Designed miniproteins, single chains. Designs and how they scored, part 41

Each design is a single chain, and the fold is of that chain. pLDDT is the mean over its residues in the fold that is shown.

## One batch from the design tools (miniprotein)

Design m1481
Fold by ESMFold2-Fast:
Structure m1481 (fold): chain A 74 residues (1-74)
Amino acid sequence: MEVVLKAMELFRSSLSPEQAALLDLALAATLSGDEALKAEAQAWAEANPALVQAIDDFFIANREKLIEEAKELV
């Protein structure tokens, strides 16, 4: 769990401020299970599919590196 959270932290620091804000909202919604936050994150994702795609593409391309870096830091 800690390694995954640290990897997400590193991922977030590599994004633009706008991308980081959207990721932070999505992460909060996922971890809290709060339906209101999930609805807000879903609405933002549906309104900004290109932004979501860019975030996903970056994560997929860098997933292994982010996890390895997180392991070294935790």
Scores: mean pLDDT 73

Design m1482
Fold by ESMFold2-Fast:
Structure m1482 (fold): chain A 92 residues (1-92)
Amino acid sequence: SHEITVVSYSTAGIKKGSVTVEGGETKTLTLEHEGEITKVTVYVDGKKVASAEIKKGEKVVLEFTAEDGSKFKVTIENPDGKKVTVTVENLT
C-alpha cells in the first residue's frame, strides 16, 4: 500500500490530489484544473518520482518502481484543457 500524491500547476494555479493504492489496485483521480499546458508532478509516499508537461489532448504514460520494489503505471491526461485525470495502477 502506497500513497500517491499528484500536484498539477498551470496559469490557473495549483491543484493537489492524493490516493492510496493497494497491490493490484487501479485508482483514478480527477483534478479540475484549467490549462492548455499543465505541469504534473507525482509523489510516492512523499518522494518525487516523476514530472511531466501535459498539453491539451495529450496522454502520458509513466512507469516507476518504488523503494520497496512495488511497480506502478501512471497515466496522465489533459483531455479538454479543463481537467487533469491521473490513473494509477499498482502492478505488484
Scores: mean pLDDT 80

Design m1483
Fold by ESMFold2-Fast:
Structure m1483 (fold): chain A 59 residues (1-59)
Amino acid sequence: MTDPEERLRFEAEVALSFAVMKLHLEGKPEEAEELRRRVEELLAAGRVEEALRLAEEAA
């Protein structure tokens, strides 16, 4: 059974994948790299809800 926080991490990673793909399709690879870096930093800091929001806003 996964903790709610672990579930939010999975959702953030999935949302990040969609957002990165969308940015690449729009011809914005630099924004995709910047977004990935920011989301990864937030996840590393334990700021999971903020990471998810950032990724979802970009998707």
Scores: mean pLDDT 81

Design m1484
Fold by ESMFold2-Fast:
Structure m1484 (fold): chain A 80 residues (1-80)
Amino acid sequence: QVTKEDVENIIKNSPTVDDLVKNLEEKFGVPQDFIEKVIKEKGSSIPGIPDKYKTPSMLGLDSLTATELVAAIEKYRQEQ
């Protein structure tokens, strides 16, 4: 099962968005492109810096985002 606690721990322990996307792929078996789409819908933009090089905190990825990632991952698994 995908838990909010597991996702929150991955967000907390990921130094960049690129690391976060990779860690979620490895842990839950969802494609990186799917995760990147979810993150982009929640992130703020900083001009001149690609999102993949930002820290999760720079994009405002928090406990609410963890809840949304859990829902998105479970939906992806259900649609497979």
Scores: mean pLDDT 70

Design m1485
Fold by ESMFold2-Fast:
Structure m1485 (fold): chain A 66 residues (1-66)
Amino acid sequence: DEEFLEKLKKEIVEALKKAGYSEEEAEKLANLIVEGIKAGLSREEIEEALRKKLEELGITFDPLLG
């Protein structure tokens, strides 16, 4: 259901913004999670893709140290 996925995306974006991510960062991460779900990826595959995206954006390392 596209409506469910859009609602889920908004909830993920808000959770990430509360965790200190920017709106752009939160949207990129939420999009990756939602597209992974739509593509039928496993939780482990989505987690790996998310980890790689965080590394590409410098979010996982730099914000925790700065």
Scores: mean pLDDT 71

Design m1486
Fold by ESMFold2-Fast:
Structure m1486 (fold): chain A 76 residues (1-76)
Amino acid sequence: MTLTPEEAKKMIEELDKIAEEEIASLKNEEAKEYLKKAAEHYKKAIEALAKGDEEAAKEHYEKAKEYGKKAYEIEK
């Protein structure tokens, strides 16, 4: 499944909104930083999918998952 540029743009806009709200809801500064990193990698994964680069998309998606897990491990 390859995203169109328009679909990718819409997904990134929605992700930015969700990430901003989620980061604002966190109380721990370190958790906020990890969640910000997770969002950045997820955006890169979406952009890579739109370009047809499934390998780069997978790499960025895995990084986004790792950083997201770290954020919620810290936010207790």
Scores: mean pLDDT 80

Design m1487
Fold by ESMFold2-Fast:
Structure m1487 (fold): chain A 55 residues (1-55)
Amino acid sequence: MSIEELEAEIERLKEKLSEEDQKKVDAALATARTYSDDERALVLGIMKQEMEKIL
């Protein structure tokens, strides 16, 4: 998946979370945007996988 596709999927999964967890995801996404493209893709992939495990 591209970085844009990963962010879109994370935003979609975020809608199913509590308001507190949504704020945590938003903070993590903001932090990930400061990384290199390679690190950002890795971090977003991990976030998506972890979100899918708890949903």
Scores: mean pLDDT 80

Design m1488
Fold by ESMFold2-Fast:
Structure m1488 (fold): chain A 75 residues (1-75)
Amino acid sequence: SKEEAEELYKEALKYWEKGDLEKAAELYVKAADLYEKEGKYEEAAKLYELAGELYKLLNDYDKAEEYYKKAEELK
């Protein structure tokens, strides 16, 4: 649901503040997946881009490319 997506986004921010970038990225992806299912493509694209940025910081270039591509497909 939209509310579930918003809660996942808030949880992602808490993990980001704690420096757990991998968990933050996972939660951004989960929130984005829920926004996408609800047709909120702009919100989903933004969160996929944020996840891509975090995976790039983690040197997980395959996941970064995957989520950047997914974000572009929703534009």
Scores: mean pLDDT 86

Design m1489
Fold by ESMFold2-Fast:
Structure m1489 (fold): chain A 81 residues (1-81)
Amino acid sequence: MEEELKKQKEEAKKKIEELLGTNTGLSPEEIVDKIVEIISELPTKELQKELAEYAIELMKLGGAPEEVIELLKEKVEELLS
């Protein structure tokens, strides 16, 4: 079980990195929705929170606009509440 959770976490991180690192043709809002979707697939709220924080940090490092980062935070808050 621990190994499986670790694999799911690593797969989610890779998916988020690909979304943020590639020119997908998606709008910033669509990218946020895809990130939330990836996070929602994780089996525990603790993992979902960890990946949400990871995604927010990656967006900040990538120079994402503040409004996009705030949108992600809002969507994650809804998911985790």
Scores: mean pLDDT 79

Design m1490
Fold by ESMFold2-Fast:
Structure m1490 (fold): chain A 80 residues (1-80)
Amino acid sequence: LTPAQRDAIEAAVEKAMVEAGLKPEDARRLAHRATDQLAAGADINDVASQLGAEAYRLGLTPEQAAKVASTLIRAADAAR
């Protein structure tokens, strides 16, 4: 991931979580962690699953958490 690709993915995921109702600080932390994991070579499906699970723990519905996970996958695909 280039720095620009990383920033784009982080921004897209943070926005999706804030729009779903997460606190901005929680959304930023989770988005940053997910992009850090991707930059370290973690599997995208594993990172998306972990992101969704943590968003659910922080108060999103299962549908909202799944949408956040899908947003990460789509943003990562767009960065290629």
Scores: mean pLDDT 85

Design m1491
Fold by ESMFold2-Fast:
Order: structure tokens, then sequence, then C-alpha cells
Structure m1491 (fold): chain A 58 residues (1-58)
């Protein structure tokens, strides 16, 4: 699933900024939503929220 790959890539970027715990929590949340069969739009919103946090932390 492309969303899972995107989440892993973002989690690595969080780790690179010293925000490894936040990246891990984000990755776990995306994984949980995928396992629960949540719609792609809902999962994508979580990914976009993480992107915004990453940009603000940069």
Amino acid sequence: MELRKEAIELAKKFEDLGLGKEGLEFSQRVSDLIVQGKPEEEIRKVIEEARKKLEEAS
C-alpha cells in the first residue's frame, strides 16, 4: 500500500530531525488505520497532518 510506504518515509524524516518518538507514533497510527480498514481519505489526512508538523519543525 502506497500510504504505508509514504508513512515510513515521513517517519524517517522525523527521526532525522531528532523527532523519532513523534515519527514512531505517527507511523503506528497510520498502520492502525490501515489494519482497521479506514478509508484512504482518512489515512491521507493523518499523513498530511504529519507533513505539516515536519515542515513546522524544519
Scores: mean pLDDT 79

Design m1492
Fold by ESMFold2-Fast:
Structure m1492 (fold): chain A 55 residues (1-55)
Amino acid sequence: SALAEEIAAEAVRKIPSHPDPEGFIEAMRQMLRALGLSEEEIEAVVARMREAYRA
């Protein structure tokens, strides 16, 4: 879905400046699950978010 993809891209963009990156990831997991993403798709987004703030 285009909306879920835009939300995921925005989350990856925002996470490096987020004061609570892991809390933000958990909030994003809940939102993406509500949007109908599979657990595999959710974990792919989470991996991208973690790479973005660790780098």
Scores: mean pLDDT 81

Design m1493
Fold by ESMFold2-Fast:
Structure m1493 (fold): chain A 67 residues (1-67)
Amino acid sequence: SMDERVKTAVEFLKKAKEKGLIDNIEELANRIKSILDSEEELKKFFEEASKILSKEDFEKLKEELEK
């Protein structure tokens, strides 16, 4: 379901942050794109990701995901 895919992407992001694996933003974005299936899911993901990441890291990830 859409909610389960969004949840999976958010949990992946949380784990990447905990492990300090947020420096390769392109790889992070490619993995998230493989989980999410629609623009609607991407919007829901952005709402949750903005609560997890710093403003700078969130903007970098958002730019990469919107390519």
Scores: mean pLDDT 81

Design m1494
Fold by ESMFold2-Fast:
Structure m1494 (fold): chain A 84 residues (1-84)
Amino acid sequence: MLYEELERLAEEAVKANEENDEEKLKEIGKRLEELAKEHGERAAMMASAIGVRITGVRPDLGRADIEAAIAENERRKAELEAER
């Protein structure tokens, strides 16, 4: 349950970062802080394994997650350009 919730929040954080949605990122960060407060080190370890670091009110995405989001965004742009 905790791992699944953290994984879902990480996916949402990647999407929000890709869309540059600061409000969404802050909301996700706040939820991650609540989970860290409730579950302690266990939540932090699981988040780290997924590539997310819990830092204040905003999650720090792992390099791999950020790179994946950038790559997918570039792929979609290329597809749209090819279709016109």
Scores: mean pLDDT 64

Design m1495
Fold by ESMFold2-Fast:
Structure m1495 (fold): chain A 60 residues (1-60)
Amino acid sequence: MSPLEKEALELDAEAALYMMQAQIAKLMGDEKEAEELRKKAEELRKKAEELFEKAKKEKE
C-alpha cells in the first residue's frame, strides 16, 4: 500500500465520520451545523479522490 493510498483512505474515513455527524445534527434540528459538517465532508472527500488518482498513476 502506498503512503498516498493510506492518506486517501484516512481522509475518506474522516469524511464518512463528518457525514454521520451531519445526519445526527439534522435529526436534532441543527440545520446550520449539519450544513457546515456536510461541507467539511465534501472537502475531505475531494482531497481523498485526488490522492487516490495520484496513487493510481504511481502504480503504473
Scores: mean pLDDT 81

Design m1496
Fold by ESMFold2-Fast:
Structure m1496 (fold): chain A 73 residues (1-73)
Amino acid sequence: SLIEKRVEELKKKGYSDEEIEAFTGLLEAQRLLDAGRYYEAAKVAREIYDKYPNTPFGKKAKELAEEAEKRAK
């Protein structure tokens, strides 16, 4: 419900479907990282960066992927 409300707010503010997809994927990667699931966090974050590299959320996903990969060692 909290995530659903946030997505609806972003839609009202004029965010694109691509930016919303990048945002929700970034949140998923962050949850995996916080749970210590570093390989899965890195994989999800890399997928978001690959699909949306020029969005602010895609760039953030790259940073999260690099941190997750560092922690997975």
Scores: mean pLDDT 82

Design m1497
Fold by ESMFold2-Fast:
Structure m1497 (fold): chain A 75 residues (1-75)
Amino acid sequence: MREELLKEVELSMLLMRATVALKAGDLAAALDALEKALALAPDDPAVRAALREVAAAARAAGDEATAARAEALLA
């Protein structure tokens, strides 16, 4: 339980960081946080939903590199 609790806390912090970065328009910071979150919980629906939001925001901004990276993580 200790390792699971620590990973749960880390995942929550990474998701919070990603959400704040996404709202601020810092797509690179959001993607970096989500890559770490995905490594902890690859099938977490909140992580996958946030990655889709980053991909959509990056495409809207014309940032094809960030969009492609987010889409690759979803595959």
Scores: mean pLDDT 81

Design m1498
Fold by ESMFold2-Fast:
Order: C-alpha cells, then structure tokens, then sequence
Structure m1498 (fold): chain A 73 residues (1-73)
C-alpha cells in the first residue's frame, strides 16, 4: 500500500538521521513513519504494517533518548 511504502521510506530516513546524530530529525521522521504504518494496518496490511510500526516505535524511543540526553545537560 502507499501508506506502507511511505512508512518504510520514512523509517529508512529516520535510521540515517539517527546514525548521523540528528536526534530531532530522527524523532520527527520516526513519528511520521508510525502514523503511516498505523494507516497501513487500518487498510489491511496488518503483518507488514505492524512490523513498520514496531520499527518506528523503536526509532522514536532511541531518538527520544538521544534528544533527552542532549537537552538534559
């Protein structure tokens, strides 16, 4: 589905941003990826959509921790 393709694209971009230390960008991209992954699940792509949603949640968590560490100093 279009929503699934967009979710997977945004996950890849979020991973790149996270590896580059761009925590704010990674967080925003991962949050947007989760939104599209949930839409894919709603449209019936349950298995792949769930996989994308879990990946996005993991990236949100990692980026959020990185951002929190940066802002907590």
Amino acid sequence: SEALEKAEELIAKAEEALKAGKYEEAYELAREALRHALEAIREGDILRGTGAALAAIGLIFEAGLGLGKKLGA
Scores: mean pLDDT 84

Design m1499
Fold by ESMFold2-Fast:
Structure m1499 (fold): chain A 96 residues (1-96)
Amino acid sequence: SELEKTREEAKKLIAELNKQFLDFSKSIKKSNPEQIRELLNEFLSKIDALIADLEAKKKKSNPEVQRILDNLIRYLQSIKKDAEKLTEEALKKLKG
């Protein structure tokens, strides 16, 4: 069913994003300020593209699927904020 397929795709996306966020966090710790800003821009662009795709899918979905997609979009928005906060903290540490 569309509902079951959407749930499984959401679980896989969350797992992959958690892995990508951990990789991002590790990369930030090894990077200079210019590299940190570029890594953030690339990561945010990927998340924004995913949000756009989910919003498009949501418009064509039934209400139950829309709820799953809405929760996933909120999760993605939370990951964006976490990435921005991590980047701000890393840049402050490098300034002494």
Scores: mean pLDDT 86

Design m1500
Fold by ESMFold2-Fast:
Structure m1500 (fold): chain A 58 residues (1-58)
Amino acid sequence: ELSPEEAARKAIELAKNLGVSEEDAKYAGETAKRAIAEGASGLEAVIRGVQAALELQK
């Protein structure tokens, strides 16, 4: 569905829109890219990335 780069970009943008810092949003992109490499769908990868970045905010 999404390339790893596209999933990372979407995860970063969504995390930033939710108020995550730029540094933590990069972690969302890295997590999404890794999830795609591990066989996750584009949607699953984006969700995992955003969730991981939000956990850093707590």
Scores: mean pLDDT 80

Design m1501
Fold by ESMFold2-Fast:
Structure m1501 (fold): chain A 60 residues (1-60)
Amino acid sequence: VSEEERNAILNAVGRAVQELGEDASLEEITRKALELLPEASEEEAREAARRVLEGIARDR
């Protein structure tokens, strides 16, 4: 996976969090990110969503 692909996945995950809210589940964020970026791997999208949600949870 290229840096450009990773950045696209992270942007899709960020948009999913903004649309669904910080209390959304990992599966909801992953699904929304894949809707925004259908070409992304489900595995990579889930991993990115997990990292973003962990960061949010640790700051709260």
Scores: mean pLDDT 77

Design m1502
Fold by ESMFold2-Fast:
Structure m1502 (fold): chain A 57 residues (1-57)
Amino acid sequence: SLEEILRRFRRAAQALVDGDEAAEKEMESLIDSVPDPELRERLRAAFEQLRAWRAEQ
């Protein structure tokens, strides 16, 4: 379900913030599983912002 995808995305985002690089692949897989293109784009933008933040650390 979409609610489960969003919950998993939030959990993966937290794991990535905590230093788990494997969470990056999970976040990408979850984004790709979202059927709504507008929501997918929004999650992709959030993911890229998080990646940029981590790269600067």
Scores: mean pLDDT 82

Design m1503
Fold by ESMFold2-Fast:
Structure m1503 (fold): chain A 62 residues (1-62)
Amino acid sequence: SLELARRFLELAAELNPSLTDEDKDEILALFEEGRTAEAMEKLVEIAGLDVVVAARAALLAE
């Protein structure tokens, strides 16, 4: 779901403010295109794996 992808990116940005609105828009566009592997790779490169894991855990707890 694009709504879940958007919320996931918001949570990642809360944990790592270096993930900018422009970065979130670029990654969300990759999710919208079904390019999930590329979206996740880019997110890990920018935010870091630990942040991505923590953001996913936070999203699943909602």
Scores: mean pLDDT 84

Design m1504
Fold by ESMFold2-Fast:
Structure m1504 (fold): chain A 64 residues (1-64)
Amino acid sequence: DAEKYYNLGLEYEKQGKLEEAIKYYEKAIKLSEKGSEIWKEAWEKQIELSVKQLEEAVNKVLGG
């Protein structure tokens, strides 16, 4: 169930486990219908966390 994987993504996100959260959001996207609410929410979350993770990595490299 796409909803189950989306909820797992939210749970890992709350724990600060961004890599695990992204993985479960990807599973939710794969199992959901394109254009569904869960598909859109999971897609937005995946992009948001991927950008956050990249920004943190770039800032760490540039900042020292």
Scores: mean pLDDT 81

Design m1505
Fold by ESMFold2-Fast:
Structure m1505 (fold): chain A 65 residues (1-65)
Amino acid sequence: SDEDIQRTIEDLRYYSDLNPDTPTGRRAQDMIDQMQQNPQDFMDRVDSDISMQNMVDMSRTISRG
């Protein structure tokens, strides 16, 4: 849903803001940019890519405690 997409962006942004200029922080920012460009394609790729799913899961854990 649009709400799930927005929450994922917020989780990734929170992680990126806490980890600026780190490789993982830059990856989180790149993922935000990709999701804003094409949210549906991005979510399909997350479902198929373990490394992207791990990044989303980590960002969610850090953002939400």
Scores: mean pLDDT 79

Design m1506
Fold by ESMFold2-Fast:
Structure m1506 (fold): chain A 63 residues (1-63)
Amino acid sequence: MSEEDILRYAAGLAATLMVEESEEKAYERVKEFLLNQGYDEKTAEELAKKAVERAKKLIEEMK
């Protein structure tokens, strides 16, 4: 699976969690997901931040 595929999935997960819980919770859950996919801690943190930023844009489009 490509990094873009993972990031797209993670962004969708982050958007759902941001609406249901909070941005902080979304970041934590997405980071955990990425670590479980085999990414190292630094890469997981970077990708989780990108996923949350994509999720913010997705939520803005839905408004």
Scores: mean pLDDT 80

Design m1507
Fold by ESMFold2-Fast:
Structure m1507 (fold): chain A 58 residues (1-58)
Amino acid sequence: DPEAEKQLALAEAAIEKYKDDRVVLLNVLHELEEMKEKYPEYSERIDELIERVKKLLE
């Protein structure tokens, strides 16, 4: 799904660029949770990004 791939690329870029921005990271976390509901076939890749964001938020 090209939209799922695009959203995943944007999430990866946001995590890398804003790794110290708690507000942006919380927004990315929310977006990834929504993506998981819309694109269950991408759940493994989305969960990897969710875990990365959660580690940065600690």
Scores: mean pLDDT 83

Design m1509
Fold by ESMFold2-Fast:
Structure m1509 (fold): chain A 102 residues (1-102)
Amino acid sequence: EEVEAYEKLVKENPDDAEAWFNLGRAYMKEGDYEKAAEAYEKAIELDPDSPFAGRAYLNLGEAYLKAGKYDKAIEWFRKALEINPDSKRAKELLEQAEKLKA
């Protein structure tokens, strides 16, 4: 199981930002969106200047969107756009979250 493998990895290596990012991705596939958000937040905390930080913000926003937490999703999509203003995916997801909040 991807989730169990990455849970073990982050337990053994709790400072590995990439492992936390991959754990978040694994939780997204399983539909555990709140745990995915927690894992992505941990990845960002450990390495906010990472080359994948923009993807982590985007994925965190998507996890909150799927969890029905639209205000948090909007916040993280806006942060993703600050890192990559040309992200069509972030713009689409931001528009979707704003529409669902209304």
Scores: mean pLDDT 84

Design m1510
Fold by ESMFold2-Fast:
Structure m1510 (fold): chain A 64 residues (1-64)
Amino acid sequence: SLAVDLIVHDMGLSREKAEEIAREAKRLLEEGYSQEEIAKRLAEKFGISEKKALGIVNAVKALE
C-alpha cells in the first residue's frame, strides 16, 4: 500500500514492521479510537516514538 511505502521510505522501518504497524493502526481507526490514542498505543507496542506513530496513523487514515 502507499501508506506502507511511505512508512518504509520516511521512517526507515522494515517493510514487514511497517505492514504490521499499518494494519494495527487501520484496525484501531475502524474501532473508533482517536489518532492520538492510536499513536500512543503503537508507540508503546512497537517501541517507536509517538511522533513517528502519529505520522503512521495520519498516513493510514489519508491513504487507506
Scores: mean pLDDT 80

Design m1511
Fold by ESMFold2-Fast:
Structure m1511 (fold): chain A 68 residues (1-68)
Amino acid sequence: MKKFKVTLDKETFEEQLKKIEKMAKSLGGRVVEVDRENNTVIVEVPEENAEAFEKGLKAMEGVEVEEL
């Protein structure tokens, strides 16, 4: 599993979180941790799907992605 730390915009946090959760699940991954105070989410996906997942996250507006 490959982990990503995703920083989301506060205003759209809940909508973006649901989007990320659906994307991760479709790629065999899951949301590991949600930090609403810092607007960050830790998510993991299988390594073979990591590139596709990162590409999907970067296509979202106002999203910052860090590979862990």
Scores: mean pLDDT 83

Design m1512
Fold by ESMFold2-Fast:
Structure m1512 (fold): chain A 106 residues (1-106)
Amino acid sequence: MISLTQSPKEVTVAEGETATLTDTASRASSRISWFKQKPGQPPEVIIYNGTTLVPGVSSRFVGSGSGTTYTLTISNAKKEDEGVYYSVSSDEEPLSVGEGSTLKVY
């Protein structure tokens, strides 16, 4: 199983600023997805296959990276972007899930 290490564990940005979240995989993965979860709600997929934006998700969300390092960039942060962001690898079963990065916007 691939281990996913997310950093930072928590980031606070002002509205309109850019937040950057990173995932480091213990070995190369081509099937990294990013999920957003708000308290009391199910996780929603926002990026899949490292770089592919889910239709209907804001273009302010950009997935980048390859091999062992993947980055989620959230530009022009909005209050609605608050939540926990999880990286997920689907290269093997069971799925590998990172510990999460919490985004706060003030």
Scores: mean pLDDT 82

Design m1513
Fold by ESMFold2-Fast:
Structure m1513 (fold): chain A 89 residues (1-89)
Amino acid sequence: SELLERAIEHAKEAIKALLAGDKEKAIEHLEEALRLAEQAPRSPLVEEAIADLRAAIENVKTWDGSAASTAGAALLVVAAIENLRRALE
């Protein structure tokens, strides 16, 4: 699925932005990943990834710049990427 592959790439770019401390860029990439995942055929793995992406977006929007907040958001994005990759199998 091109939609899921593109969603994974945007989620990866979001992780890079989070590690760079670029909150605004991280949100933009997470919102695009969410938009693409929501357009893909529904499956339990895609639904889990959508939930994780939404949680990551909220974590980044309320982000206080701490290492713990960054790690929490990154872990949610990693979980979403894993679920999207499994949905491609």
Scores: mean pLDDT 85

Design m1514
Fold by ESMFold2-Fast:
Structure m1514 (fold): chain A 73 residues (1-73)
Amino acid sequence: SEELEKEIDIALAHMWVGLGNILASRGDYEGAAEAYRKAAELYEETAEKYGSEEARELAEEAREKAEEAAAKA
């Protein structure tokens, strides 16, 4: 069950990345940055809860996307 819970948590974070990508494509860089920050927080929580290196890497990528979007806002 923990493996399924981990996959669900990762999927939820992926949804926030998807929202960030959509907002960025529409020129809403402030909204995109917020969505990417939310994704990074969820990936980080997943990484801590399950000891997932993949989730840690995804959190770093999401943080970078958030910083890039914020710079364009």
Scores: mean pLDDT 87

Design m1515
Fold by ESMFold2-Fast:
Structure m1515 (fold): chain A 75 residues (1-75)
Amino acid sequence: EREEQIKRGLEDGEVYGKLLLYEALLKLKENKDYEKLKELLEKAGIEELSVEEIEKKLEEYRKKVEEYAERWKKE
């Protein structure tokens, strides 16, 4: 039970980590903080994305996080 929940938490954590990453990328791009944006992209191993592309990925990952939250509430 707990081990399976931890494993799901790690998988969900990867999705949530990507959600936070794309939120940070969008915020940095809106703030025109190109130095931090470049550093974050290099650390994450991803190429620069347009605002529209980042927003699409955020929508996808937010939906996944919401689906995971609903699964965790299921008794």
Scores: mean pLDDT 69

Design m1516
Fold by ESMFold2-Fast:
Structure m1516 (fold): chain A 69 residues (1-69)
Amino acid sequence: ADPSAERLALQQEINRLVNEIRELNPEWTPAEIGQLVRDALEGRVPESLPEEVKELLERLREAVERLRA
């Protein structure tokens, strides 16, 4: 059986991480945040990003990879 509880927890973690990035950077548009997330999932993270955002993007990438497995 698909581990639905684990998948739900990963989806909730992903949503929480995206919301945290948005709350820390209210000046960024949803489109800019979406592009940043996509780039991070492909291993492209700008050096100029705040360390806090980089850490959130790494956690997001790990959660997405676990969800896709």
Scores: mean pLDDT 79

Design m1517
Fold by ESMFold2-Fast:
Structure m1517 (fold): chain A 63 residues (1-63)
Amino acid sequence: MEREKIRKEIEKLLEDNYGENVLKALELALRLGDEGSIEKAAELLAEWNGIKKEDILKAAKEI
């Protein structure tokens, strides 16, 4: 998948705001290195799980 298509897919997944889609968006954003999408996905996951965004980002970085 081209970078442009991956970026659009990430945006679409984040817009849907569905747990499974947000996890997929985070994975794609990490591969692409799109810091904006990484931050947004991590923020949503942190809100849903009642944990800090920083903890989500730390865990994702170690994967």
Scores: mean pLDDT 69

Design m1518
Fold by ESMFold2-Fast:
Structure m1518 (fold): chain A 65 residues (1-65)
Amino acid sequence: MIEEVNLNFRAMAMAVEAGAAVLTPIKGGKITVGVKSSDAETQKRLEEVAKELAKEGIEVEIVVE
């Protein structure tokens, strides 16, 4: 099945909707996203995205620039 691909697209869509840049799609159950240190609202939305993706077994790595 293509469950991993579907999770990858969902995770990327959630990160982009939160206002973040996807730096690395899901590999080994982890997605890496970037956000600017000046964008506190996007950082908060990414924390919520990380909680939702954790329920699916996906770790979100947030890189603050």
Scores: mean pLDDT 73

